# Ledger of designs, part 30: designed miniproteins, single chains, continued (4)

Each design is a single chain, and the fold is of that chain. pLDDT is the mean over its residues in the fold that is shown.

## One batch from the design tools (miniprotein)

Design m13019
Fold by ESMFold2-Fast:
Structure m13019 (fold): chain A 103 residues (1-103)
Amino acid sequence: MSKEELDKETEIGILQIGLGVADLVLERAKKKGDKAAELYSRGYKLYYQAQLDVLEGKISEKEYKEKLQEAIKLFDEAVKLSKDETLKKQAQKLRDKVEKELK
């Protein structure tokens, strides 16, 4: 049986930092009326929170996949609405990554 608790704690910490940054980006996007950035940040938060929750044993594989499907929808909408090529590219890249996890 494994003794890799330190590796899991590191992954949890990285995901928590990502969530904190995404919260700040989301608030900035809302203040500026940047709907595409808002949707991207919401999808990012949903995906990272779902990863954290499954890593901590808080959600089932079924709930994880359902959250991934919701994140994909948010990224697709962000891509459709974005006028920023960098944001569009990042949203497409993350959407594709999440889709691969659903298989």
Scores: mean pLDDT 82

Design m13020
Fold by ESMFold2-Fast:
Structure m13020 (fold): chain A 66 residues (1-66)
Amino acid sequence: AEPALAVSEAQQAAMAEVIRRMNELIEEYPDASLDQLAAASQALAEGFRSGDIAAGYERAREILEA
């Protein structure tokens, strides 16, 4: 079995939240460039790694506002 399947319930919820946030950003900023979307995705990934999805999302929005 793939090691990636050993995910806690909390981690699964966090992953789902990251996906939801990414989709929301695409809808909220439809004229965002590919560079902005890539940077925003990276900010969300950093939030996930640090365990602070909200901070990652706020950072992603700042990037898209620029």
Scores: mean pLDDT 73

Design m13021
Fold by ESMFold2-Fast:
Structure m13021 (fold): chain A 80 residues (1-80)
Amino acid sequence: MISEKAIENAKKYIYDVLGEDEIKKLKTGEQILDALREKVPEIPDEVYEEYRKALAGEETDNVSVRVLVKAIEEILKEKK
């Protein structure tokens, strides 16, 4: 059960961290993850690896990972 509010908050977080100009230049979810990793290096490599796998369609029980992936997917849809 991922709430719409959680996804909206994650989208706002991504825009706040990267900025609108940066997001406008990014074309894929992997590029958004790379930009987040550059701005937020405190998140461990293992967590970013889980985000990449989830973006590729692999299963995950981590709700925070699912929320962030859904936020990235929505941002990419809104750009098209």
Scores: mean pLDDT 77

Design m13022
Fold by ESMFold2-Fast:
Structure m13022 (fold): chain A 116 residues (1-116)
Amino acid sequence: MSLEEEIRAARTAEEAVLLAAGALLEFLQRMIARETDPALIAELRALAEEVAEVVGRLLAGEISPAEALERLEAIAERARALARASGDPALIAAADALERALELGREVARRALAEA
């Protein structure tokens, strides 16, 4: 099943956010695997740690799913900017797929919260 299908099947706002966070972490790991600059690897690892912090706060009930998505979107924007700056067509395509996954996650989370 595609990530988009999994996000559409999410029954809770939390599940949609966790799936979006997973997509962002997978994207960051793909960038790290292709990067040779230790400073950029360190920056990408710091972004992955920020994603883990958002997930941890969401699971602890410290932030709402909407706040978690907003924070994940900010992290994803920074990661996508780095991917586009690389000029790597595979990373640019992955960045566009991540944008679609986050947009879908937001829509599913909004719907789940309205139905709760």
Scores: mean pLDDT 79

Design m13023
Fold by ESMFold2-Fast:
Structure m13023 (fold): chain A 79 residues (1-79)
Amino acid sequence: ALEEAKKIALEALEKIKPLMDEEVVEKYKRKVEEAKSVEEIIEVLEETARTAMQTAPDEDAAKVMEILSEAVKKIKEIE
């Protein structure tokens, strides 16, 4: 469960890399890798989405939100 959740989260962060600052994305990737629970991974993705809403143009922020929401949905489905 944890390993699968990390894989899904890291794949989602790769997809948003061109839509956000690369250093910020790498920071969140490290947080995902260091996460000790599925709940921590979800929290990292939610924090990433919040950062995108504050720092990215509206169109890019919307795409980031969509990609991360799909990742969170997939992670919740593996329970």
Scores: mean pLDDT 81

Design m13024
Fold by ESMFold2-Fast:
Structure m13024 (fold): chain A 63 residues (1-63)
Amino acid sequence: SSSRQIVNDRMNTLRDQIVNNIDQNLIDDVRNGNNPYQRLSDQYRLQGNYDLSDVYDDMSRRL
């Protein structure tokens, strides 16, 4: 129960940050039919930020 709330809160915060600070690369990826969230998930995983990687991976699966 608590874990679902944390994931939902993080996803909503991240969505708002993406909407407010859209990267041109993210726009280009969407325009070309690529999955931008999978790319971000992979990038954060390489940085050792598994929490953000998991959030973006979940968003990727919803595309």
Scores: mean pLDDT 69

Design m13025
Fold by ESMFold2-Fast:
Structure m13025 (fold): chain A 78 residues (1-78)
Amino acid sequence: SKALEEMLAIIEKTGEEMKNTPDPAKRVAIYKKAAAEISRIAEQSPPNEQQLLELAKKVEELVPLIEEARRQMAAARE
């Protein structure tokens, strides 16, 4: 599916952009923008169960990056 390929490409690009962005607030903004773009594509081309599992696996790669950003933001406010 072209829609699945596009969503997977967005996740991969987002992960690389987040890794290259030292500002935790900007990393969160990058993640939120990517999530909105994926949501838009999914509304036009709803993924099936197998495609959702592939997307979930790819999104797992972003989890450590968003968790680290949240920790850095919390520490900066303490």
Scores: mean pLDDT 83

Design m13026
Fold by ESMFold2-Fast:
Structure m13026 (fold): chain A 64 residues (1-64)
Amino acid sequence: LSEEELAEALAILRAAKAEGAELSVESAAMVLTHVRARAAGVPIGAVTEEDRAAAERLLAEVLA
């Protein structure tokens, strides 16, 4: 994952939190997977363990 992809995912999660959405590791991982798939120009694949680990870090930053 690039720094740009992580920054985009973080922005999406922050916007969702501002709208009152309940955020989970699963929702953050799905956002990250969508950002990655769009950047690569491929269909959305399954969430990987690496996506979950990155999602945990992003979620902690959003909730800080």
Scores: mean pLDDT 76

Design m13027
Fold by ESMFold2-Fast:
Structure m13027 (fold): chain A 114 residues (1-114)
Amino acid sequence: MREYRVETHVVTNRDDPEVREVGEKFAKAASEALRKNRDLPPEVQIQAAIDAFKKALEEAGYEIVVAGPERAPEVQELLRSGKIDFAVIVSLLEVEDGFTRAVARVVVGARKKP
């Protein structure tokens, strides 16, 4: 039996409850976007998640500094340098016959607009 599972991870520069809460809220939105598009190619799923993040972040007064499936190392550097306030890692996993594999992954780094 094949099923899909979504996992999210929020990374922040500090234990700031407001920044963590905002990041988790947007991680949920991206998770829903990935799940709804699970039957489409991975690149389409990732783009849909990025678009959902961008819209939600801009409406909340944040800007996307970095986004994409291969941006995890760059995000860690930006967090360390203080150029972003938080990062969200969203993974869409396919589970079949007890084996799990990643189908799509999106990493987004964001900061509050000045």
Scores: mean pLDDT 70

Design m13028
Fold by ESMFold2-Fast:
Formats: C-alpha cells, structure tokens, sequence
Structure m13028 (fold): chain A 97 residues (1-97)
C-alpha cells in the first residue's frame, strides 16, 4: 500500500500522466492518497509564502479533495487537470499585472 502511494506520488511530481493512469487503474485508493499528499504539500508551501491567503488556499485544497471523490476516473482527472490549468492561467495573469 505505502509503496503504491509512493509510486503514484512520484508519477504526479514528475507529471507522468501515463504512469499515473496505470497506477490509478491498479490501485485507485493509493493514487487518491498520493494526490491528497501532493495537494496538502503544495497548500502548505503556498501558505508559508503568503499566510494571508490561508483561507483561499484551504478552500482550493478542499475543492480539489471534493473532485477526487468524483466516481468516474476520467471525469475526475479532466476536472482536476482543468482546475490546474485555470490556476496556472490566473498565476500568469498575476505575474503580468
């Protein structure tokens, strides 16, 4: 179990979508736990950089965790990917402003 979670965690960190999809098919629970770990680590890092955004970051984290509860794996992955893309766009907009 922990080994499967670690493999999924590494696939997410390396942005290896194919490997992540294979691991999700093999052990969905482990991949969900790995996703939660990545999201929690990212949230903690962002809060450390700007503590005033704690509530906003926590809300985003909670939203991602809700998306992980989507029954259809494909729809769940698409929803998460779209959210990540939108967040990146907002960050780019903020950098340009």
Amino acid sequence: REEAIEEAYQAIRERDGERFRELEAKDREATIEAMKRVLEEQAEQEIAQDPSKREEIQLALDTYKELLSIDDPQQRQEAIAKLQEEIEKLEEERRKA
Scores: mean pLDDT 70

Design m13029
Fold by ESMFold2-Fast:
Structure m13029 (fold): chain A 114 residues (1-114)
Amino acid sequence: KLEEEIERLEKEVEELIEKLKEKDPVAAEAFRRRVEKYKKLPLEEQKYALKALILALKALLRVHEGKDAGEELNELEKELKKLNVPEKIIKEMLALVTGIIQGLSLEEIEKLIE
């Protein structure tokens, strides 16, 4: 059931955001803002958006663990395309992760995503 899948994906996103908050509170807040915006999408689009958030959160956590940021960004884009995530969401995820890696403020990250 789509609604049950979305609920499970939302819980995974929340767990990953809490892990990220320990390393980067600004990044965690940027992701929370994206979750709130994506909750306004139709359910099928929410599913893709939540999967994209999970992949982006995992990539960023690996960068904080010492993985190469460029390699993680390239793999993230590849995985999002393979899952047929809408191009707009892919661009938003890449902008979000790039802004965080660059150490931008919340306001600067939001402008990159626009």
Scores: mean pLDDT 87

Design m13030
Fold by ESMFold2-Fast:
Structure m13030 (fold): chain A 55 residues (1-55)
Amino acid sequence: MEVTVEGAGLKGAEEAVKAIEEGADKLTVKDKDEIGAERVRKYAESLGVEVETEV
């Protein structure tokens, strides 16, 4: 299941984390906030989920 999340900072990251917990296999994070994107990436990597970041 592929999920695209859009949002600034913590909100975008929080939605992405939730999607991963619900079984997403791949995420596209559309967020210019590097801190939020980095957190999502680390979490996804720990679960083996693929993450793409889009500026």
Scores: mean pLDDT 70

Design m13031
Fold by ESMFold2-Fast:
Structure m13031 (fold): chain A 87 residues (1-87)
Amino acid sequence: MEELIRRLAEAVAAGDWEEAERLERELAERLREIAEQGEEGELEAKKGLLEAQIAVGEAALPSLSPEQQAEMRAAIERYRRELEELE
């Protein structure tokens, strides 16, 4: 999971949107497989999704407009709070 999230964040930071979309699909499929393992899997998948959203959001920040950056920072803060609540 961590490797997929890292690769996705790197693709976003590089502006390689085609690779980012491909990795996003792989991540979504992986998270679905983890969630299907039961309640513990559902929690793990939720954590993985939040970690991915934070990493991707942070990687995207430099390429966004000031208005989009403010919205993205607000979203990242919400994802971090959700992740804390799951611990």
Scores: mean pLDDT 83

Design m13032
Fold by ESMFold2-Fast:
Structure m13032 (fold): chain A 98 residues (1-98)
Amino acid sequence: MERIRELERETVRTALELIDAAQAGDDKRAAELKKRLVDLLVELARLQQQAGLVEPVPLDVLRKQVEQQVDGLLEQSRTNPAQAEAARAELERVLAEL
């Protein structure tokens, strides 16, 4: 549980950095953060599955789902500033409670 919480913090921090990079138009930084966020989310989900907290999903399916979610966040951050700001505020709240 402590290791899962540590990864949740790292994941949320990375998501916040991705939103900031996308809004700033830093495409190189956004691409680097997208890759890192996908890897973190896949690792977090695998640990949650091993701990019995969530139903197991095949790795290929999980990675595809996570990539789609991260791509969605990146697109929203670029095209919908109001939703991006709301997502950022919520992630900052979650991070403060972790």
Scores: mean pLDDT 81

Design m13033
Fold by ESMFold2-Fast:
Structure m13033 (fold): chain A 74 residues (1-74)
Amino acid sequence: SEIDRRLRAFEEAAQRMIELAKKNPEGADELKAQLETLGQQMIDEAKRQGNEEAVERLTRLMEEAKKKLDEIKK
């Protein structure tokens, strides 16, 4: 489904950003900002489409990835 494809793409992007932050912790804040921007754009689009399931799943994935990035910074 389109929702599964979008969620997978976001998860893969988040995983790449986390790996990049582990290699360069100095960039973690910038990567977190980029992830939040991407995630918010996808959430806003899902809201416009009335896709509440996508909103909830994207929000969860974004919050989990942000938490991992925060842990790398410390």
Scores: mean pLDDT 82

Design m13034
Fold by ESMFold2-Fast:
Formats: C-alpha cells, structure tokens, sequence
Structure m13034 (fold): chain A 110 residues (1-110)
C-alpha cells in the first residue's frame, strides 16, 4: 500500500531525527564512544530512508546531498574534538532535507 510505505518512511525519518538528538546528548555529556555508536545507528536508519526514497524515484541530487550530510555528521562525531554546534546545524539541514524528500515521494505515490 502507498499509505503503508509513506507511514514507514515517516517513521524512519522520526527515528533518525530522535537518534541524532540522543547521540548529540551523549556527546554533550562527554560519552564519546556511546555517542559514536548512537550516531552510526541513526545514520543506518537515514540510509534505509534514502534507499526507500530512491526506490520510489526521488531526486538523485537530493539523495546524494542527504548522504553527504550524513557522512559529514559521522566525520564530525569521530573527530578528536567534535564541534557540537556544527553537528547540530548539519542535523537540522538533514532533517529539513528528509522532509522535502518525504513530500516528493508522497507526490510520486499520488
């Protein structure tokens, strides 16, 4: 069902967003190893969302941009001195882009 696929994608976007927030909170508390594990999980959920969006014909340029932001987030979490403000800005940009992709997929499935 088109509705079931859209609900599933929406749930993946919410799960990814929550995962990044939890990872940021761990990082703010100095729990670097935990934060790095949590951001890897959030990135995996994001990649599942992007794979679904690609299967429905979402714009390859938007998908590539989202994947690049995920890679930048992971790289910053893995830095010796992670820039938390930069991470927050990247997560906000990623969340906005995932919502644009979800809206595009909704139109493609209409």
Amino acid sequence: SKVEELIKMGMLAISASAGYLVAIRALEKGKYDLAREQVRSAAEVTRRFLDMAASFGADPAKLARAAAIVDQIIAEFNAANPDIDKIKALVDELNALLQEILKEVEKLLS
Scores: mean pLDDT 92

Design m13035
Fold by ESMFold2-Fast:
Structure m13035 (fold): chain A 95 residues (1-95)
Amino acid sequence: SPIDELLRELSRVLPPDIVEILRRAREALRQGDYLLASQYIVEAARRLADEMPSDQRARDLFAAFVQALVDETKHPIVANAGKQALLYLSLSALR
C-alpha cells in the first residue's frame, strides 16, 4: 500500500523513535482504533517538528504519509488529526 511504502521511506530518514510511533499509528488503524492512531500521528508530528524542524524531505515524506492515512481511512477523527499534525509542522517552520 502507499502507506507501507511511505513508512519504509520514512524509516530511512527519521529517527527510530519517530518511526516506532508511526508504526504504532499504522497498527492502530489496522485494528480500527482511529483515536489511538490520531494520537500517535500528532505525537510523531510534534517530535519531528522538535527534532528536525528544517528537514524539508522528512516533512514532505511525513505529509505524504499523513495524507495517505487520511485518504485510506476516510474517517473524520483521522482527517482532523492529519490537519493538526500538518499545521504543527507548518508552524514550527516559521521562525
Scores: mean pLDDT 81

Design m13036
Fold by ESMFold2-Fast:
Structure m13036 (fold): chain A 97 residues (1-97)
Amino acid sequence: SAKEKERKALLRLIGAIIRVIASTDPSVSEEEAIRAVEDLLEAAKELAEATEDKEEAKEELEFAAKVLEKVKPHLSPRAREKAEEAIEELRELKEEL
């Protein structure tokens, strides 16, 4: 069902947010941090696609972008670059809705 798909997508986004925050730890490799950022972008896109209300989908994309902006200063240089690219993609998707 649409509701179950949205619930699973939301849980995936929450897990991806936790992983991105954890990747700010210096012991986490730059490659793992980049993957965490990419996973967050993909999870946010899947949640927005699963959300039938376009205004709610826009809020979900904006929320993911704000999470990335908040963690970005604490990421390694290449992971930070990936976060900036992801923020831009999330904002572009929001404008297309």
Scores: mean pLDDT 87

Design m13037
Fold by ESMFold2-Fast:
Structure m13037 (fold): chain A 60 residues (1-60)
Amino acid sequence: AVTAADVIANLPALSKVAPLTEEERLALLSTDPEEVAALPPGTRDRALAKLRAWMEEHGL
């Protein structure tokens, strides 16, 4: 089972291979609170869930 912490730990590599939207990548990788605040509510949580599902699907 893949946890949210596992996704975050592998984030730099996953952002290059997993099919993320630009908004999802910004929600996960941006350190700018203004940029993150401009995103739809829950974008980060949805992006993490998507990456977790992708990791589980690919046996990571």
Scores: mean pLDDT 71

Design m13038
Fold by ESMFold2-Fast:
Structure m13038 (fold): chain A 58 residues (1-58)
Amino acid sequence: MEKKVYELYDEKSNTKVTIEIEGDKATITITRNGYTETFEASAETAEEIAKEKGMKEV
């Protein structure tokens, strides 16, 4: 299975977003001001979010 990882860091809001896509599932992690939220999405939805937000593949 191919694993794709996307990252975005916004210095103005001090927000880091990490999207990990593996198979048909994705894990989205958002860290802001000491709070971390994690949720699952479909790989298709996560890929669309990454493109919409201009996230970098790492």
Scores: mean pLDDT 79

Design m13039
Fold by ESMFold2-Fast:
Formats: structure tokens, sequence, C-alpha cells
Structure m13039 (fold): chain A 100 residues (1-100)
């Protein structure tokens, strides 16, 4: 299902981010994803593809903000973490478009 595939992409993102971000930052990112996941799934099930894609973009931006607020990260670590978020957003958008 789209929900299972999106959840798998989120868990893959969190695993990759765990190499760069603190446990506190990782937990904040998990909570952001948990708020967005049901909204994205509902939009997809309702056939609202554009709304689902907008929610993926909003999720990615909120995760980037959490990363930027982590004062323990170097600029290089932030750039690497943000690249992982961009890759996640692109893969999630492709998944949503295929599900439509």
Amino acid sequence: SVEEELRALIEELLEKLSEYVSKETLEKIRKVAERYLPRIVEAVRAGKVEEALELINELALEIVDVIDEDKSLSEEEKEKAKELVKEFAERAAELIRKAA
C-alpha cells in the first residue's frame, strides 16, 4: 500500500540521518513525519494528488528546519542531511504520482 511504502521511505530516511544528526533531532524529525504521514495518505486515497505532493514538500521543509536548528551539527553535516531529505522527497513524490 502507499502508506506502507511511504512509511518504509520515512524509516530509510531516519536510518540514513542517524549517521549525521543527534538522537534528539532524529526524534523531532520522526514526530514531524508522524504528523504528515496520515494527511498524505488521506490525500492520496481521496485522489488529491496535488495536495499530497504539496504535503510532501511541506514535510521536507519542516525536516530541513529541524536540521538547521540543531546547533551541534557542522555546516557540512547539515548539507549532507538536507541532501538525504531532498532524495526522500523526490522518491516520495514519484511514489505518489505512480499511485494516482
Scores: mean pLDDT 88

Design m13040
Fold by ESMFold2-Fast:
Structure m13040 (fold): chain A 94 residues (1-94)
Amino acid sequence: SLIKEELERLKKILAAPDEEAKRLTNEMIEELAELLHTEPTEEVKKIVEILLEAIEEVAKKHGFGTEAKNEAEEMALLREVIQKAIELLEEELK
């Protein structure tokens, strides 16, 4: 299952040091963008939809239009998005 593979990737990102977490997140975004263009399956669309929902939920929690004030806040927000995406993907597997 592609959903299970992305769930494992998100867990690895969450456990990674900041620099590696940023790199792995960028790699994930690039691969998902390519899959949407080359292999737009329902699973790929669902994964992207869940990632966008995770971003929206974290943005709502921290206030609309607020930018990260420093690198530490940027990393904290990234990790919150990854954690929320993990929770949403686990719900999808039920």
Scores: mean pLDDT 81

Design m13041
Fold by ESMFold2-Fast:
Structure m13041 (fold): chain A 76 residues (1-76)
Amino acid sequence: EIQKLEEELLETGKRYDEAVRAKAPDEELISLYTKRAELYDELYKKYGVKEFKTLAEQDKINAERIKLKLEGKFPG
């Protein structure tokens, strides 16, 4: 249950670190941020820990920033 979600978070984080080191395309980074945000939202929904909600929102913001940059519009 919680262990499975934590393992998926660790795997997603590791894939993100590898993608950054390899200078992967922004689309790949967006996918990884989105996946991690979904895992944090699941943890928040199941366990009610506000920290996970904050982490999910942060990853969603990071994904949105990359998307806006790809569209030629970067608000911040």
Scores: mean pLDDT 78

Design m13042
Fold by ESMFold2-Fast:
Structure m13042 (fold): chain A 63 residues (1-63)
Amino acid sequence: DDKAKNSAATGAATDEARKIAKELGSGVTGGSAEKVGDNKAKVTFTVGGKQVTLTIDKDKALA
């Protein structure tokens, strides 16, 4: 369960980041997600050659 839950949260965070990047007017290149200590997942992606990083609450990602 823990592995599945972490995988789901990380995947959801990555998907959310890609959606935000799409709204920035370009496609997304790359995209990686990391756990950040507690209930958060840090996602890094590239939009139009610029690296963008954001933090997603795992609770929101799973909900």
Scores: mean pLDDT 62

Design m13043
Fold by ESMFold2-Fast:
Structure m13043 (fold): chain A 67 residues (1-67)
Amino acid sequence: MKLKLTFTDVSIKRYVKELIKKEFPEAKITEEGDSLIVEFPNEELREKAKEYLETKGPEGFKIEELP
């Protein structure tokens, strides 16, 4: 279960990466250019992370759900 986060700003990308490491330590993060691929062990944790980032995260990045 994965999220793809796409950034236009490297500082926002760095901030969000550290935020996910602290709040969702079970997630595995892979950097792909301007994007972070975040892999979760289950669907519930992916949905919780998506909601957290949409409500508590900074503006200026795109969130996509990957199968």
Scores: mean pLDDT 82

Design m13044
Fold by ESMFold2-Fast:
Structure m13044 (fold): chain A 61 residues (1-61)
Amino acid sequence: MAEEELIKKAVEGARKAGITADSSLSDIKLYLMQNFPKELAPVKTEEELDEIARRVKEALK
């Protein structure tokens, strides 16, 4: 799914942005919004964005 590609790209870019597994969900959401606005265009609710941010945080371990 397109969401899996977004998560992979977000994890790949995280090290350059200073994002780690210890980063807050708010910091991860801000990182996603700033770096992946096109991939986030279908995301219409805060709940969906929170779920994506949690998945990125989980993948960063």
Scores: mean pLDDT 77

Design m13045
Fold by ESMFold2-Fast:
Structure m13045 (fold): chain A 59 residues (1-59)
Amino acid sequence: MKKSMEELYIEIITNTVLELLAQGKSLEEAIKAARDVGEGLDAKESVIEEGIAKALALA
């Protein structure tokens, strides 16, 4: 289930960025919070970057 967990982490990071942007936070604040969440999950840097990139494509 390692790949499934990584996919879930991408989704969590993506949703974190989108939720903070919806709350009126700056892009910089949203990205920082998403990185902090990803680090707390012990997610790989590539997973964190993918989640952020996906959020920016959807925003």
Scores: mean pLDDT 81

Design m13046
Fold by ESMFold2-Fast:
Structure m13046 (fold): chain A 69 residues (1-69)
Amino acid sequence: PERGAELARKLGWDDMLGPGGPGDTAGLSTLPPEQIKSGIRSVLASGRVPDVPPLSDEEIEALAEYLSL
């Protein structure tokens, strides 16, 4: 959870997943972690976050844990 929060802040996902952002946090927080991870991968693949380096599976898991809180 702590690492996920740090990653979200570092990548600006806190703003991106906030209300009215490209990935509304309210929808993500109601999903199981497996679906949250899929959502994160889909957002990255859609090009909504330009010039982000590829995230490791561990980084995606940490973000999903943070968003599931």
Scores: mean pLDDT 62

Design m13047
Fold by ESMFold2-Fast:
Structure m13047 (fold): chain A 74 residues (1-74)
Amino acid sequence: SAVEEFLEEQLEKLRKGYEYLQELKAQGKITEEQVKAALRWELEELIREARRLFPEHAEEIAKRLQEEVDRLIA
């Protein structure tokens, strides 16, 4: 479904974004706190987009995105 495709694309985007942020941290360009802040910012933007595109499914999408972010920054 379009909802499932959107969720898969956003989860992949979050994972790749996290990998990029971790690379910047490894290079000494940003802190762990900045990694977490950037990922939280991206999460909020993706939740906003989910509410715009799939308002009736936004809560479930938001939960799945939040769970992935929580897993990555644990």
Scores: mean pLDDT 87

Design m13048
Fold by ESMFold2-Fast:
Formats: sequence, structure tokens, C-alpha cells
Structure m13048 (fold): chain A 76 residues (1-76)
Amino acid sequence: MKVLSFDELLEALRRALEGAAVAKKYIEEKKYDEALRAYEKGLNGEELSEEELSLISEEDREAIEELLEKLREKHE
């Protein structure tokens, strides 16, 4: 398996967000931007507010944490 850089992980998540946002029929561009920023903060290991966490499902939060852990451990 290939180890992804942080930027590659972010791009992969962006692609997933685009698909999810379209599939879930985004209401407003602002809401999509807010969700994207929340995922970017998560990938950067930044603290997310409760409002930002509500834009990210618990399953997605776990996926982000797993991706960050892989980056930390296997960035060699």
C-alpha cells in the first residue's frame, strides 16, 4: 500500500467531500464551504468546535483520525 502525504490525504478527502456534498444535495455553497473547512481543520489536527463537528459525521471524524495516524506513523 502507498503512504500518502498530508496534501494527498487532503485532496482525497476533498474528492470524497465533493461526492458526499453532491449526493447529499448541498443546500448552500456556504454550508459546503463550512464543511470543507471543518475537514481541513481536522486533517491539520486543529481543534474543531461543536458546530464544525456537526458538519462532520462521527464516522468521518474517525476516518480523519485514522488518516492522520497513518500520516504520523508511516510518513517515513
Scores: mean pLDDT 60

Design m13049
Fold by ESMFold2-Fast:
Structure m13049 (fold): chain A 67 residues (1-67)
Amino acid sequence: SSAIEEAKAALREAARAAGLSDEAIEQIITAIENGDDRTALRLMLEHDAVDAVAAPASALARALKAA
C-alpha cells in the first residue's frame, strides 16, 4: 500500500540523516516487516539510532498492521 511505502521512505530518510548505512537501514526495515520487534530494536541500539528512528519505525509497524 502507499502508506507502507511512505512509512518506509520516512524511515530511510531519518536513518540516513542519522548516519546509518543503506545495509543497516534495510536490515531494520526487514526486521520490522517480519514483525521481529526485538531484532529491530537490537539493530537500532547497535547503531545508536533509537532517538532518530524509533518514531518512523513505529509508524512503519502500524502501517504494516493496518494493511
Scores: mean pLDDT 84

Design m13050
Fold by ESMFold2-Fast:
Structure m13050 (fold): chain A 67 residues (1-67)
Amino acid sequence: SAATHTQITNKLRESGVPEKDLPQLTNNALSFAEDYSTAFKIPPSEGIIELAVDVALLDYQAQQKAK
């Protein structure tokens, strides 16, 4: 949802993700949250959103370190 998208974007921004990378990383985190909700047949909760943000941040940081 638009509210979930905004929440994820704000959490990533607060974690230091640059503006140029926010749209892609937000979409990655949102997709993870939606896939998780579908797999477990539950709506996205704050815990799922936080997990999605953490996973996206870890992947992003690993990619930055590999460069």
Scores: mean pLDDT 79

Design m13051
Fold by ESMFold2-Fast:
Structure m13051 (fold): chain A 78 residues (1-78)
Amino acid sequence: DRVDLLLRLSDGNLSGARSLDNRRQNVQQRYTQLAQRSTPSQAQRLLQQMQQDVQLLQDQRDKSRLSGLKYLQQALNL
């Protein structure tokens, strides 16, 4: 059933987005802990790298959410 497939794809993408957000939180915590144990210059570099890694995960999360919503919309229109 195409509707069943689309609903499963929606659930998978939305669950994937949740996992990516959890990973973002874990990455942010790890970088913060490393920065606390580093020199000021190293801490600044770690903060910048953290911002880049967090942004990448947020972008991936948002794409997964959009895909999930798109599949859900397609299922509702069938």
Scores: mean pLDDT 84

Design m13052
Fold by ESMFold2-Fast:
Structure m13052 (fold): chain A 57 residues (1-57)
Amino acid sequence: IEVRLDATGSGAAIAKAAKTAIDKFEQGYSPEEAVNAAKRAAEEAGGTVHSATVTKL
């Protein structure tokens, strides 16, 4: 799996967003659902995700 993020925030906020996207996609959620979860996770950690792509390798 590959996650590409255009994000602003602390390293912890960005890492939380990336982990959330990976976890949701591996749980069988759609790429759109994984991206939305990542955006929310980043916001909760004080960051912002401007764009994100999740791809199965």
Scores: mean pLDDT 78

Design m13053
Fold by ESMFold2-Fast:
Structure m13053 (fold): chain A 94 residues (1-94)
Amino acid sequence: MLSQEEAEALIDEAKKLLSKPEVSKEEAEKVLEILEKILPLVLAGRLPQHLVDEAEEIAEYLATKHPDPELRKRALEINVAIGVRQLEEAVAKV
């Protein structure tokens, strides 16, 4: 399992890859691999909220902007999983 510091470094790397005007398929696949490594920590509630928010934004960007439909589908599945976890946590706090 990744440490919080490792997860933060990976999210920063993903953000840098997505800051380009054109994101290649290889760069998008690397970002998805980063999100897939981070997802277990998000689901376990082991990341601070700002990193969860950044991971959700990255997944949403790939799900809506990348031309490859298979990469969009993988990103959407990650985005939905994060969103459901955040909704469950919000309901539990009420």
Scores: mean pLDDT 80

